# Designed miniproteins, single chains, continued (2): the designs that were tried, part 64

Each design is a single chain, and the fold is of that chain. pLDDT is the mean over its residues in the fold that is shown.

## One batch from the design tools (miniprotein)

Design m6199
Fold by ESMFold2-Fast:
Structure m6199 (fold): chain A 71 residues (1-71)
Amino acid sequence: MKEIDEAFKDMAIGVGRVTGMPQPVIDVLEEAKPDLSSKDIVDALNAGEAAGPDVEKQVEAVRKAIAEALK
């Protein structure tokens, strides 16, 4: 349902913030949030984490995951 999914998206992004995801990753997720499911946001956060500690690589991994989700 739209209302439940929106709340879950906000929770997923909030978890990313509190677990130390860098602001550029959060900004990319917030921008894409209307077009993504909550699962897509979680998958993108996991892709960013798996890219390691380099912020640029994390942003690239998140953008790639978002692009795959939007296909």
Scores: mean pLDDT 79

Design m6200
Fold by ESMFold2-Fast:
Order: sequence, then C-alpha cells, then structure tokens
Structure m6200 (fold): chain A 103 residues (1-103)
Amino acid sequence: APAEVTSVEQTPSGEATALPGAVVTLRARATTSKGEPAVLTLLVAREGEPFVPASAPQTGLEATFSVTLPEEPGTYTYVVKAVDPASGLVLYSEPLTVTVLAR
C-alpha cells in the first residue's frame, strides 16, 4: 500500500449533551500504512457553520485534545482531521455531536 493514513478514530464519538463551559477531553488515534506520524487537528463546527480548528495541530499517531465547550447553547460537531505528511492524504474521524444546553 502507498504511504497513507488508513484510519483515524476519535474517542468519544456519537452524541452527547453538556452544560456551557464544560471541559471535554477527546483522544485521537491514527493508523498509517508506513507507521509515519500524521498531523492530527481537532476541528469544530457549530450547526450551519464551517469547520474551524478547535486546537493546535499535534504530530503523532495519538493525540489528546482538551476543549472548553462554548457558553452559547447549540449543536457543535467535533471531528479529528488526520493528514499524512508523506502523501498529503486526509482522513476524518467519526464525529462527536455535542448539544450544549441553555443555562
């Protein structure tokens, strides 16, 4: 197989509810065909908004991201973007969708 990211996973994923300002810890794990480190970036999108970086990128096959949830109520989707620096190929994790409750 060519040098490429073959998988990326985020823990937790799926759906969650939380209060504003809560801290969520997200773990990322990537697998590459050559065992080379990937560039792992946590991205966030509010409903109807584009994805933006939620944390500084980390280089490796594993990363831990700590994110303080917004004070503004709404639905926020978090994904991990993995970029293989050798090939430039990009994979995205399964999303975590967080509903931030009012009050």
Scores: mean pLDDT 81

Design m6201
Fold by ESMFold2-Fast:
Structure m6201 (fold): chain A 90 residues (1-90)
Amino acid sequence: SALEAAREMAKKLAKEYGIPEEDLLRLVDLVARIAAGEDVREEAVALYRRLAERVIELEIKQGKLVMTPEELAAFRAQFEADFAEIAAKL
């Protein structure tokens, strides 16, 4: 199913970015609920923002991201693009 494919992609993305698998799966479930007509967009946006901030924190902590504003913007854009690809399966 489309949801099963999205969940498998989310598990891979969570491992790649070092975030908890359960949090990204919860975000996928919220996006699927929005697609089904549920009013949970505010919760989904709030969770997405928290996960995006956590991804940035982990990259800084691991010393992988030497922070210019341009590099930070590119990294955020990549995470957003990766998640948008998962959301497109729903």
Scores: mean pLDDT 78

Design m6202
Fold by ESMFold2-Fast:
Structure m6202 (fold): chain A 89 residues (1-89)
Amino acid sequence: KEEKEKEIEKLKEDIEKKKEEIEKEIEENKEKAYEEIKKNAKDVGSSPYSLKKAEELSKAKSPEETKEKLLEILEELYEEALKKLEEEK
């Protein structure tokens, strides 16, 4: 259980850092952040679900929409990973 709790905490930290990274990029350079977010969306997931979300994200026409969609994808990936870790006893 100790190992599982540490793995879950690390996953939470990684997702939180990713969110902060995206928000910082948007605030510092909106145009560059938009391109980086689109690139990251393609790299974020290998599952069919994540890839479908990344395709939707690539069609976003504003940095704000792209940010919200990407953060939603990251949260869904986090929930799925957390669920898998909790199921593994």
Scores: mean pLDDT 60

Design m6203
Fold by ESMFold2-Fast:
Structure m6203 (fold): chain A 86 residues (1-86)
Amino acid sequence: MKEEVTIEILGRKVKVVIEGNKMTVYDEETGTKLYEAEKVSENEMKVVDVFSGEVATVNLETGEVTAPTPALEEAAKKLAEVYKKS
């Protein structure tokens, strides 16, 4: 099942496309791909910034986020919330 939702990350409107265990995030105005997220285990999601290649990890059970930048940490938290509501 394909689900689409619009959220705000760092004051920017983004479209999140959810397909099974994967999420792809696009800038709503430009259509540029910003992030890819994937559920890699029962309790773990990885979020990749497609421009830097930097990776954040979210524990879906505890809500803990490990990220190299505050911006990617906020993105990962919001994407985990979207996934839990789907």
Scores: mean pLDDT 81

Design m6204
Fold by ESMFold2-Fast:
Structure m6204 (fold): chain A 73 residues (1-73)
Amino acid sequence: AQAQAQALLAQADQARQQAQDTLDQSNKVAQMLMDQGNHKDAEMVKSHGKGVAQGLEEKADALEAEAKKLQAA
């Protein structure tokens, strides 16, 4: 039970790291597009990256909730 809970917490940490990496990468690409005068594509890239990162954060929250249930049993 504890080993499984620890594995779920590790997966949650990975998902949160992927969310941050996605935001950082999308912001860098969006900034490059803005610097090139491509404002429309910059907004699309930033919006898409934010959506992907939100999905990863929600996945991490679900994994942490499951780990807490296993720790409480």
Scores: mean pLDDT 86

Design m6205
Fold by ESMFold2-Fast:
Structure m6205 (fold): chain A 88 residues (1-88)
Amino acid sequence: MIATVIGDGTPVGDKIKVTLTVLTEEASLSPVEVTLDKGTKEVDVELEATLTLPGQPPQRYRVKARLIPKEPSGANPKYLGKGELTPV
């Protein structure tokens, strides 16, 4: 399953804590957190998360996404990427 991944970053020391929202054509899935280094331009993320699609039981997915930083006015970094959800 192909998904759009949106990341909202919060600076924490020399790292950025990024909350990922995974959007499919059918649903917005529960947020997942990753930690990135400050100054990261593009990054590949791979993680496993338990996600619930509407009308389905909770299932573990492998999430693979490439994140591209997008800078909003106001200093907290945002990320946009495309990724894949694969059932595990």
Scores: mean pLDDT 72

Design m6206
Fold by ESMFold2-Fast:
Structure m6206 (fold): chain A 60 residues (1-60)
Amino acid sequence: EIDTGTWKVLRKDDFYMIAKNLETGKELIIYKYSEDGYYRAIDLKTLKVYLVPSKNIIYP
């Protein structure tokens, strides 16, 4: 699923980022960048995987 929301990075590591949706308050773990400008992210509560456009990520 492609997520079109805006995501703020709360924490960044060399292997992953934790990001929060500014509208819903949902948190995802972003664990892989894709070649087409999408990050792969997982919701740990639902185990659902999302594709998040890199342009929708706000860095601290």
Scores: mean pLDDT 74

Design m6207
Fold by ESMFold2-Fast:
Structure m6207 (fold): chain A 93 residues (1-93)
Amino acid sequence: GMKKIQELLEKAKKAAKEGNSKEAAEYMKKIINLETDVKKAKEAIDEVIQTAIEAGNLDTALAIAKAGLNSTTNKELILYSIGQMLRVIGEKL
């Protein structure tokens, strides 16, 4: 469990840094589906989005936030992902 999530997180951050929106979103979806701890899932979403933002890959950051929203039925993660989408939209304006 934990080792696989950490490996996916490193792959998601690499894709985010490279601006590979499709790959970053796919790894984010896999992380959210495997991570049952809501706090750790929020931390993973934030870390990958922050990596994309710092690299200047705002479209990739938005794709990651959308993957977060679309990969969970947990209300807290849905609201957090919406908040992250709004954050990224603000950075693009």
Scores: mean pLDDT 85

Design m6208
Fold by ESMFold2-Fast:
Structure m6208 (fold): chain A 75 residues (1-75)
Amino acid sequence: ELQKKIGLEVQKLLDELAERLGLSEEEVVALHEEAVERTRERAGHLTGPDAAEKALLTYAEVVRELVRRRLEEAE
């Protein structure tokens, strides 16, 4: 199931990120919601058997970009 596969990988990424950066539960939720929205914009049009994999890769890229941007904006 596409949705189950995405959910599992997303949860792993968020758990690692929260541990490494010391994010609160609320901060993790906010980051996830923004990342989902941006991933939808970049990969929401994708179809086919590899769509889940591409969406996960896009999500991971967006999360990295958002973390970097937040650090830059916090200066």
Scores: mean pLDDT 70

Design m6209
Fold by ESMFold2-Fast:
Structure m6209 (fold): chain A 68 residues (1-68)
Amino acid sequence: SEAEARRLREAAGLAGEILDLERKDPEKGQAKLEEVKKQSEEDGKLVEEAMAAGREHEATRQASLAAG
């Protein structure tokens, strides 16, 4: 549904922001993730899953660069 697609897009965007924040300040990144979880455990899980997917995507990009 459109609502599900929107929720996934929002989770992906927030996951990207938290990953960027973690690289600069791990404590602030973790605090932001915990804040999301406190507001909604379901949204927290979606964000965690999106963060894992983002890390896998970056690993794939780095592997492709190393292979070429």
Scores: mean pLDDT 78

Design m6210
Fold by ESMFold2-Fast:
Structure m6210 (fold): chain A 106 residues (1-106)
Amino acid sequence: MKEDEAEAIELLRKAGELFKTGKKEDQIKGSGLVTTAMALAPNSEEVARLLVETIGVEVENTPDSDLSTLKSLRRLAEEIGKRFPSLEKLTQEVVEKAEEKIKRGE
């Protein structure tokens, strides 16, 4: 539904801004918004595209030492790429960034 897609997009934009702060409390809030957005429009390519971009922002702002978060974000990007092959290039860029951070944190 277009209204659910619009709401999901606004939640993802808010999550992206929260992830940019680098604060743990904002990361937790942003992750909640991402989960809600995924539930609102699970089959929307437009929402999935912004979701991958938002995950990329979270990866960039997650410390290399937070391996559990980085591994979870890598898995989420891989699963989105499997569901939306049109986003393969975008999901692969996020996966590669997460893998580089994981290697530095290990």
Scores: mean pLDDT 84

Design m6211
Fold by ESMFold2-Fast:
Structure m6211 (fold): chain A 91 residues (1-91)
Amino acid sequence: MTPEINEKIFLVSQYVADLTNAILKEKGLWPQAKGAHVPTPEELEKKREELITKSKISESTIEEWEKKLREGADPFEIIEELSNLIIKINK
């Protein structure tokens, strides 16, 4: 149980971080995103599909979180909120 929860949380954290870096790079919002590896569109889509498949999070739920990130939501708050939801569901 705990290993599955940790894997889902890790996938969420990875995807949110990668999407955030891609948004910032694409829009030129942070010219000094030091050390941020910006994923290719294919890498980002692969992580998105893996998250949907392994976590059972619907595509519409992912789209909602993507919208929040694009609207300037704190990626750490999104990771924390969704991680807490996963933990609660799988307790």
Scores: mean pLDDT 71

Design m6212
Fold by ESMFold2-Fast:
Structure m6212 (fold): chain A 75 residues (1-75)
Amino acid sequence: MEEKIKEAQELNKAISEIMRLIGEARKKGDTASVEEGVKALQEAAKRLFRGEPLSEITKELKRVNDKLKARLAKL
């Protein structure tokens, strides 16, 4: 039970981080980063509806977060 709660919390944190990074990208005029972040959220939603493991979805979102952070740091 506790492990499933932790998985859900990690997923929520990853989603919140992407939302924050999309906001930063919009302020900086980086349309490509906005599109990438939105696409990642859409793919995560599809994977959730397919019943895929939360841990796998979270790993992909964290990968996108790291990529967006690195990109935005250069702007």
Scores: mean pLDDT 83

Design m6213
Fold by ESMFold2-Fast:
Structure m6213 (fold): chain A 66 residues (1-66)
Amino acid sequence: ADARLAAARAAAEEFQKEHPNVKVTVRLDDDGRLAVFVHGEGLSFDELTQLTQEVVARVRAAVAAA
């Protein structure tokens, strides 16, 4: 089992609890690296960028702890 993918998804789910207007999807890319996709309706580019940085930081911390 990919423990990093599981940790990343758990972190993304916690982020979505705090930001219910945001959807976060975590996948492995074609190179086997974690890819994080953030989608939110009605968000500006700056708001989406800030939220993406926050979720990526949480995912990185969770993966490092796994």
Scores: mean pLDDT 77

Design m6214
Fold by ESMFold2-Fast:
Structure m6214 (fold): chain A 92 residues (1-92)
Amino acid sequence: AEELVERAREEAERLVAEGLLDERAAEIAVEGAELLAELLEAGVPEEEARAIAEAYGGKKMAELKAELSTDPAEKEKAKKLAEEYEKRLAAL
């Protein structure tokens, strides 16, 4: 669980340093890993915990990509992806 958060933070920092990820996106990625760790520690089954964390992180990342994207097609795609993750979270 702790290794998951540490690894997510390291990956996020690397992508920010390479200019591939906004600092806000890095924060969202770490939040997703923290949620996964908390769910696993609370005794939520691994598959369910991962599905919840992935849907949460995916939604937040898609929302941010829609905000930061300068390409109208990518912006629209990101908005639809965020809506899809929102529906998944509502179903979980």
Scores: mean pLDDT 75

Design m6215
Fold by ESMFold2-Fast:
Structure m6215 (fold): chain A 55 residues (1-55)
Amino acid sequence: SPTLERLRADLAEAAATMSPEDFRAWADQLLADVERHRPDLADEVKAMVDEFLSS
C-alpha cells in the first residue's frame, strides 16, 4: 500500500532524527490518527511502531 510505504518512511525518519522520548510521543499521536481515520491499517502501523521502538 502506498499509504503504508509512506508511513514506514515517516517512522524511519522520525526514529533516526528524534530522541526516543520524542519518537514515542510522535508515534502515539500517529497511531491515534490512524485508528481514527484508517482503522484498517491500525494493526500494521502499530507493528511498525513496535519494530522501531524495539531497535
Scores: mean pLDDT 82

Design m6216
Fold by ESMFold2-Fast:
Structure m6216 (fold): chain A 64 residues (1-64)
Amino acid sequence: MGKEITLTATQPVPAGGPGDLAMRPGEKVKGILLGEDEHGNLIVKDLATGKVYRVPRSYVEVTE
Protein backbone atom coordinates (compact mmCIF):
# COMPACT_ATOMS: atom_id res chain seq x y z
CA MET A 1 0.00 0.00 0.00
CA GLY A 2 1.42 3.41 -1.04
CA LYS A 3 -1.01 5.54 0.97
CA GLU A 4 0.11 8.79 2.65
CA ILE A 5 -0.88 8.81 6.33
CA THR A 6 -0.23 10.74 9.52
CA LEU A 7 0.63 8.74 12.65
CA THR A 8 -0.23 10.40 15.99
CA ALA A 9 1.15 8.75 19.14
CA THR A 10 -1.63 8.16 21.71
CA GLN A 11 0.94 6.91 24.27
CA PRO A 12 4.77 6.66 24.49
CA VAL A 13 6.16 4.50 21.66
CA PRO A 14 9.59 3.06 22.59
CA ALA A 15 12.16 1.99 20.00
CA GLY A 16 12.67 -1.71 20.81
CA GLY A 17 15.16 -2.47 18.04
CA PRO A 18 16.55 -1.54 14.60
CA GLY A 19 13.89 -0.03 12.35
CA ASP A 20 11.48 0.77 15.21
CA LEU A 21 9.96 4.26 15.45
CA ALA A 22 10.15 6.02 18.85
CA MET A 23 7.45 8.64 19.53
CA ARG A 24 6.35 10.87 22.41
CA PRO A 25 2.60 11.14 23.24
CA GLY A 26 0.95 13.54 20.77
CA GLU A 27 3.92 13.45 18.37
CA LYS A 28 3.01 13.20 14.66
CA VAL A 29 4.86 11.53 11.81
CA LYS A 30 3.83 11.75 8.14
CA GLY A 31 4.64 8.68 6.06
CA ILE A 32 3.67 6.25 3.35
CA LEU A 33 1.89 3.14 4.65
CA LEU A 34 3.73 0.15 3.15
CA GLY A 35 2.03 -2.62 5.11
CA GLU A 36 1.40 -4.33 8.45
CA ASP A 37 3.33 -7.24 9.98
CA GLU A 38 2.00 -10.37 11.75
CA HIS A 39 2.49 -8.72 15.18
CA GLY A 40 0.21 -5.72 14.41
CA ASN A 41 3.03 -3.28 13.62
CA LEU A 42 2.53 -0.73 10.84
CA ILE A 43 5.37 -0.53 8.29
CA VAL A 44 5.71 3.15 7.34
CA LYS A 45 8.19 5.14 5.24
CA ASP A 46 8.86 8.45 7.06
CA LEU A 47 8.54 11.30 4.54
CA ALA A 48 10.96 13.56 6.49
CA THR A 49 13.87 11.04 6.65
CA GLY A 50 13.04 8.52 3.87
CA LYS A 51 13.59 5.69 6.40
CA VAL A 52 11.23 2.73 6.84
CA TYR A 53 10.00 2.16 10.39
CA ARG A 54 7.84 -0.28 12.35
CA VAL A 55 5.36 1.12 14.89
CA PRO A 56 2.77 -0.78 17.01
CA ARG A 57 -0.72 -0.02 15.61
CA SER A 58 -2.29 0.00 19.12
CA TYR A 59 -0.02 2.90 20.21
CA VAL A 60 -0.92 5.28 17.36
CA GLU A 61 -3.88 6.90 15.66
CA VAL A 62 -3.79 6.77 11.83
CA THR A 63 -5.27 9.62 9.77
CA GLU A 64 -5.24 10.23 5.99
Scores: mean pLDDT 76

Design m6217
Fold by ESMFold2-Fast:
Structure m6217 (fold): chain A 100 residues (1-100)
Amino acid sequence: MEKELEEIKKLIEETLEKLKKTPKATERAEIAIETAEELLKNPSLSEEEKKYLEELIKRLKEALEEVEKYKESNVTKYTAAQLRLIGEVEDFELFLRKLL
């Protein structure tokens, strides 16, 4: 348990620093998804935390797909998709900070 908690803390701290250095919303989303999937493998997370992480992963993937779908179409739809993606990444960052 203690070793698993230390692994979570390290992963969170490294991810938050990496996100701070990454300006592109799509790249931030990819980092968030990878980190969330890694966190799901850790047995020290509660069942409630795992369910919320699964929901965050789903929302991040859907938002990222919308950005990719609209990047070659109407600018308004593309902008809305990017704003949604930024919001989903911020929700993930808040979840990470809450785990610390």
Scores: mean pLDDT 83

Design m6218
Fold by ESMFold2-Fast:
Structure m6218 (fold): chain A 78 residues (1-78)
Amino acid sequence: AAAEAEVARLRRELWQAVRDLSTAVFNGDVKAAEEALKRLREVADRLIAASTDPQEIAFARGVVAAGERLLADAKAKA
């Protein structure tokens, strides 16, 4: 029960971190995008450690990789 509640919280935090990163990139704010990606990595690492679902772990890894690509593209434009 407590573990499921924590995983559910981490899922919500992961989606929020994705939104924060997307918003920062859309606004051209490279510094905000770097901070958002750092937060995304931290939340993804916590979710990977807490989850026993291989699909959820793969998803968390995938959104980090996508975020890294998004930041790299944003830096190229800055």
Scores: mean pLDDT 82

Design m6219
Fold by ESMFold2-Fast:
Structure m6219 (fold): chain A 86 residues (1-86)
Amino acid sequence: MEAQEEELRRLVEEGDDSALFGLAVLLEAQGRHEEAAELFEREAEVLRSRGDEASALFLLAQAYRLRGDEEKAEELLQKAMELLQE
């Protein structure tokens, strides 16, 4: 599934949110939670550099959830929701 993962990463770099979730689902199904979390952290940095802080925080929350850090994930989700309502 290496080619599929590369394609999904490329689409995320182009701004395709559906590719990000597709890659996360694929890695999670394979038990590769830390790789999925690292990808979300990297992609969040890219989104933040483009001024999309709410989406970046949402992806960071998902990364922490995949690593089992539920408390930090909840904190980041609340911050993302605050930005989306402003």
Scores: mean pLDDT 75

Design m6220
Fold by ESMFold2-Fast:
Structure m6220 (fold): chain A 80 residues (1-80)
Amino acid sequence: SLRRQIQRQAAQALRDLADYLEDVVKEPESAELVRKGARLIEEGEDPVEVAEKTAEEMEKLGDTTTATALRRIAEVARRL
C-alpha cells in the first residue's frame, strides 16, 4: 500500500540521516536518536509523528539543523 511505501521510505531517510550524522558529522548521540526514530517507523508508528517527535528531541540537544531536516521529512510524508 502507499502507506507502507511511505513508512519504508521515511525509515530509510532517517537511517541515511543517522549514518550521515555518525560517519560525516561525528555526532553519535544525534545519530542514535534518529536511528531510534527509524526503528519506530519500521515497527508501524506514524512517520509524521515520529519525525516531529525526533525533531523536538534534536532541538533539546541544540541540533536545530537536524531538527529542520526531520521536520522537512515529516512535511513531505504528511502531504502524501
Scores: mean pLDDT 82

Design m6221
Fold by ESMFold2-Fast:
Structure m6221 (fold): chain A 56 residues (1-56)
Amino acid sequence: MLARTTADYTDKGGYVVKKGELLRVQRELPDGRWLVLVLSTGVPAGVPKEHLEVVE
């Protein structure tokens, strides 16, 4: 599943996922965030579902 960020989000590791980034959703984390892969950088991140918009 592909998704796009609707807002900038800084993950626990300090990596900033900018608004509009295309992501591959991998799984839901126990804290309600989604484990995603940022396609432009190849970096994994945890992003709250509220900051994600599902795209194809």
Scores: mean pLDDT 78

Design m6222
Fold by ESMFold2-Fast:
Structure m6222 (fold): chain A 84 residues (1-84)
Amino acid sequence: HHMTVKEAIERISKETGVDPKTIEDVIASLLGVDKLDLEKRLPLRAPPGANALINFQKKHGLPADGVIDEATLDALIEDIKKEL
């Protein structure tokens, strides 16, 4: 089963206690887009030039491929928990 962007947001929201709209805005910012397509399935490839996502992946020791996979989501959950 491929997790949708909506399902990923709901998972992060549940694990961090942060509201789903805030999580949506964080992911949109990492991808460098104004709005997410919630029905797209993971892994989600960022548009060309998504430097925020590439830098995030490098910071967490992940492949800097511009793809939001489960490892990138796990790193995002931990990063959000640190900022709380």
Scores: mean pLDDT 79

Design m6223
Fold by ESMFold2-Fast:
Structure m6223 (fold): chain A 67 residues (1-67)
Amino acid sequence: AQELVDRFFATGDPKTQEAMRKIGLLTALGYYTGDAELMASSKEGEELLKQGKVDEALELAQKAIEK
């Protein structure tokens, strides 16, 4: 989502940028693979980022990436 890209450039915080990058990767992977679990994880991560829960978003993304 464009909103996530805007936040990526606006924050300047490396931890927030890492979380946004990993959530974006999950969205892309879910779209290309058709994996419903990856798509669900990316949506949940986006919602956490919108709420400012950066630590929770990072943990969620990391667990989803670690197959």
Scores: mean pLDDT 71

Design m6224
Fold by ESMFold2-Fast:
Structure m6224 (fold): chain A 56 residues (1-56)
Amino acid sequence: GKLYRALEDIQALGDPSVVVPKGAVVELLEDLGPDFVLARYKGRKVLLRKSQLEEL
């Protein structure tokens, strides 16, 4: 699937206990419009802001 890299440490939206660290790679599951993506990180579904991600 399409891959993104985290540009900074990101707390997942709706679950602040889940942090995607700077430099981590996540897989796109669903494009949720201009601002958000649903991604997979280490087997977990995480809601992230596109502005905090770099497309690979």
Scores: mean pLDDT 83

Design m6225
Fold by ESMFold2-Fast:
Structure m6225 (fold): chain A 64 residues (1-64)
Amino acid sequence: SEKEKIKLEIQIGFLEISIESTRFLIERIRERHPGDPAAEALIEAMEERIRELEREIEELRKRY
């Protein structure tokens, strides 16, 4: 139904915003803390979270 399709589009939209926001934060961390091992560990965790969200979007798009 159109309502279910719209709900999926909204859900995917929120996930896409989360990915973009996380990527923005990663770049800010890299700029402010170049070569900091603690910052790099945090960035790796954030990049893993982005990969999880991207997989979730792919699964939702298959339902579309």
Scores: mean pLDDT 88

Design m6226
Fold by ESMFold2-Fast:
Structure m6226 (fold): chain A 82 residues (1-82)
Amino acid sequence: DLEELKAQLRAHVEALTAKLSAEFPEKAAEIRELLERGEAAAIAYLEAVAAGDEEAARAAAEEAERAWRELVELVEQARAEQ
């Protein structure tokens, strides 16, 4: 069920946003922005796959990968600054 997968994804992103924002309060706004971007891309990917749109699915996957990479780099930098 596509709607169930989207709901689960949103719930997981919300939980991760809360956890990382609590751990890195100085980076909370940047973390939220990157996770919001990643969530939007992941939702777009699920919708594109359901529609059979391979090009849209690829573009969404690439955007989700970029957002995740930027988030990992931000978190690693924040930890190194401690």
Scores: mean pLDDT 87

Design m6227
Fold by ESMFold2-Fast:
Structure m6227 (fold): chain A 67 residues (1-67)
Amino acid sequence: SGDRIEGYRLLSEAEKLIEQGAPLSQVRELMLEGARKIGASEAVIQQIRAAKTYAQMRALIKQLLLG
């Protein structure tokens, strides 16, 4: 669906924001929207909400992109 494609686009944008040193809050906002659009589990959504570092956010993006 278009939502799933948009979700992966948002996750790629979140990865770019991390590379640019954007605030963690901005990265989290994009990751939450992207994860929801691809149908990520509530457990993963909670992990995104709880993440405190860029390293944790990168690990979650990789997990979501790998399936």
Scores: mean pLDDT 87

Design m6228
Fold by ESMFold2-Fast:
Structure m6228 (fold): chain A 70 residues (1-70)
Amino acid sequence: SKREEAQKKIDELVDKTNEELLRMAKEAHEKMKTLSPEEQKKYRSEFLKRAKELIDKTNAEIQKLEEEGK
C-alpha cells in the first residue's frame, strides 16, 4: 500500500540520517583533537549548524513522505 511504501521510505531515511549524523560526530571528534580551544569553539558552532540543517532537511522529507502515504 502507499502507506506501507511511505513508512519504509521514512524508516530508510531516518536510518541513513542517523548513520550520517554518527559519522559526522566521529569525524568531528577526531578533528577537534587537532584544533586549538578557539578553533574548537568555532568548529563546534559550525558542526551544530550543519547537524541542525541535516535534521531539518530530513524532517521536511519525512513530512513529504507522510503526505504521499495518505
Scores: mean pLDDT 85

Design m6229
Fold by ESMFold2-Fast:
Parts: structure tokens; C-alpha cells; sequence
Structure m6229 (fold): chain A 88 residues (1-88)
């Protein structure tokens, strides 16, 4: 579930995710990662943790922008996969 992924992410990156500006981007990342992997929670979590590890290395002012960019990228890929399935 989205909540399980978000809670595990907070457990692994407590310092990064104490910033409330990142709450919505991280929740959206979890949602899009689950859609991207057709509900595979393990793969979705792995992707979210990989993205958060990269975000943790960025300056404070770039973190929210980076996460929002990753949300858009994943959402776009999910949308394209659904369109391809519909047209097939």
C-alpha cells in the first residue's frame, strides 16, 4: 500500500522526510511507483528508496523540485503504458 511505502521511506530517511514540504511528493512517488510496477510493493519501495537516496544528496532548495520532477516522470510513463495497452 501507499501508506506502507511512505512509512518505510520515513524509517529509512527520517532526516530527509521530516521536511513537511516533501510529504506530498513522497506520497505521490509511492502512488506512481505502485502503478508503474502493477502493485508490486517490493519493487515500488525499491524505486522510491533509490529516488530518496538521490534526493538526500541534493541541496535543501533542490529536493522538493527533484522529487516533483520524478513524480511527473513516473506518472508520464504510467500514462504511456496504459495508452499502449488500450491501443493494443
Amino acid sequence: SVEEIVEEAKRRFPELLKDPRLDEPVRRLAEEALEYYDGDEEKALELVLEILEEASKLPEEEKEKFLNRKVVELSTEVAFRRIKEYLS
Scores: mean pLDDT 84

Design m6230
Fold by ESMFold2-Fast:
Structure m6230 (fold): chain A 100 residues (1-100)
Amino acid sequence: SREELLIEAARLLSEILLEKVKELPYSEEDKKTLREIAEKLRNVKSIEELKELLKEIQELAKKSTNPLLKRTLEGVATALEQALKDPERALQLLRSELAS
């Protein structure tokens, strides 16, 4: 189903986000914020929850003053928006990112 594809996309995006937290020079506060977002992505159970989380991420990105955190949050929001438009294509792209 579309919902199952979107839940899978959120889980893959959570894994990608956790890898970025390990590899990029975020502050400890920003790492905590991103880990909390990754946990929420992993635990999404419906399209409605995914849309609510997207709105939360967009609001955090808008308020973020750190360029690295802002770019990361904007990237996550864009990936979720693309998944909502074309979940099959989004899954293909996210799987490719994790394989590299």
Scores: mean pLDDT 88

Design m6231
Fold by ESMFold2-Fast:
Structure m6231 (fold): chain A 100 residues (1-100)
Amino acid sequence: MTPEERARRAAELLKEAIESDLTPEEIFGTVAVAIRIATGNDELAQLAMEAAKAARDGDYEKAIEYINKVLEQLDTLPEIAREPIKKALEKAIEQVKARG
């Protein structure tokens, strides 16, 4: 696959996640997979995975801290993937806040 094809595939995965009844931890995990597909950036993907783990453990404050670090690095992602990742993460954060 070309880099452009990978970025489009990541965007499609994220769109499906946004349109599905996924939990915050499942959304964070999907974002981690999407980052790996789009960029191969394992360090950035690991931040999203740590957020997913924290959310599974009920540590929503820690999950949000990791996600804020991912959001700070959105400009390192392909343009096609940036908006879907941002929307997925914002949806997950809103779900977390609605519980507290």
Scores: mean pLDDT 81

Design m6232
Fold by ESMFold2-Fast:
Structure m6232 (fold): chain A 79 residues (1-79)
Amino acid sequence: MNDAQTRQQTQRMLDQMASLPLDEAEREALRRAQELLDQGKPFEAEVLLSLELMKVSIDRGPEEAIRRAEELAGRPVVA
């Protein structure tokens, strides 16, 4: 079983991501990860979120994936 520490860590990450300006595809990945976390599967939620976000990034291409990662990392550029 996963520790309460892992659950808190995963929930915190999901909450932080939900506060970011996410696209529909990224928001859908976050929603699916939250469903797994609600089922008491924080490790599976983290793995699913990583896989779904990686898939979205691959579909957008490497340049767009890098640009989006920089935006999500909270780099204040113009906004």
Scores: mean pLDDT 70

Design m6233
Fold by ESMFold2-Fast:
Parts: structure tokens; C-alpha cells; sequence
Structure m6233 (fold): chain A 74 residues (1-74)
């Protein structure tokens, strides 16, 4: 089980990878699925905050990335 600090570091790493590969939707989907798995390991309160933050950040990258995040959060 990862510590909170390790999970936060991993989530940041995944966000940077998504940003670097925003034009590769298949890779973005795989990275988002990995992020969702980490978010599910958080408390319900922290999960809600993480999901809100992910939607906001995805919207700054592209409409396509935001649509993928909305699909995965449904």
C-alpha cells in the first residue's frame, strides 16, 4: 500500500505524462485509468477532491481529454 505522499507523487507524475501525451488519446486513457485506480485508494472525501481537480485540470489540456475524464468518472 502506497503512503499518501507516494500516491500524491505518483498522481503528479501521471498528470505530467497526460500533459506530455495529450494528443495520444489511447495513452491518455491508459494513464487516466491508472490515476483512477490510485484515487479509489483514497478516503471518500479525498476521492471527491481528486476527481474535481482532475476534471478542472483535464479541461485545461483539451476537450477530448476532459471528455475521457467525464466518461471514466461516470
Amino acid sequence: MLSLEEKERRLLGLLLEIRANADDLARVRALLQEMMALIEELSPEDQAKARRGLLQLAGTLSPEVRALVEELLA
Scores: mean pLDDT 76

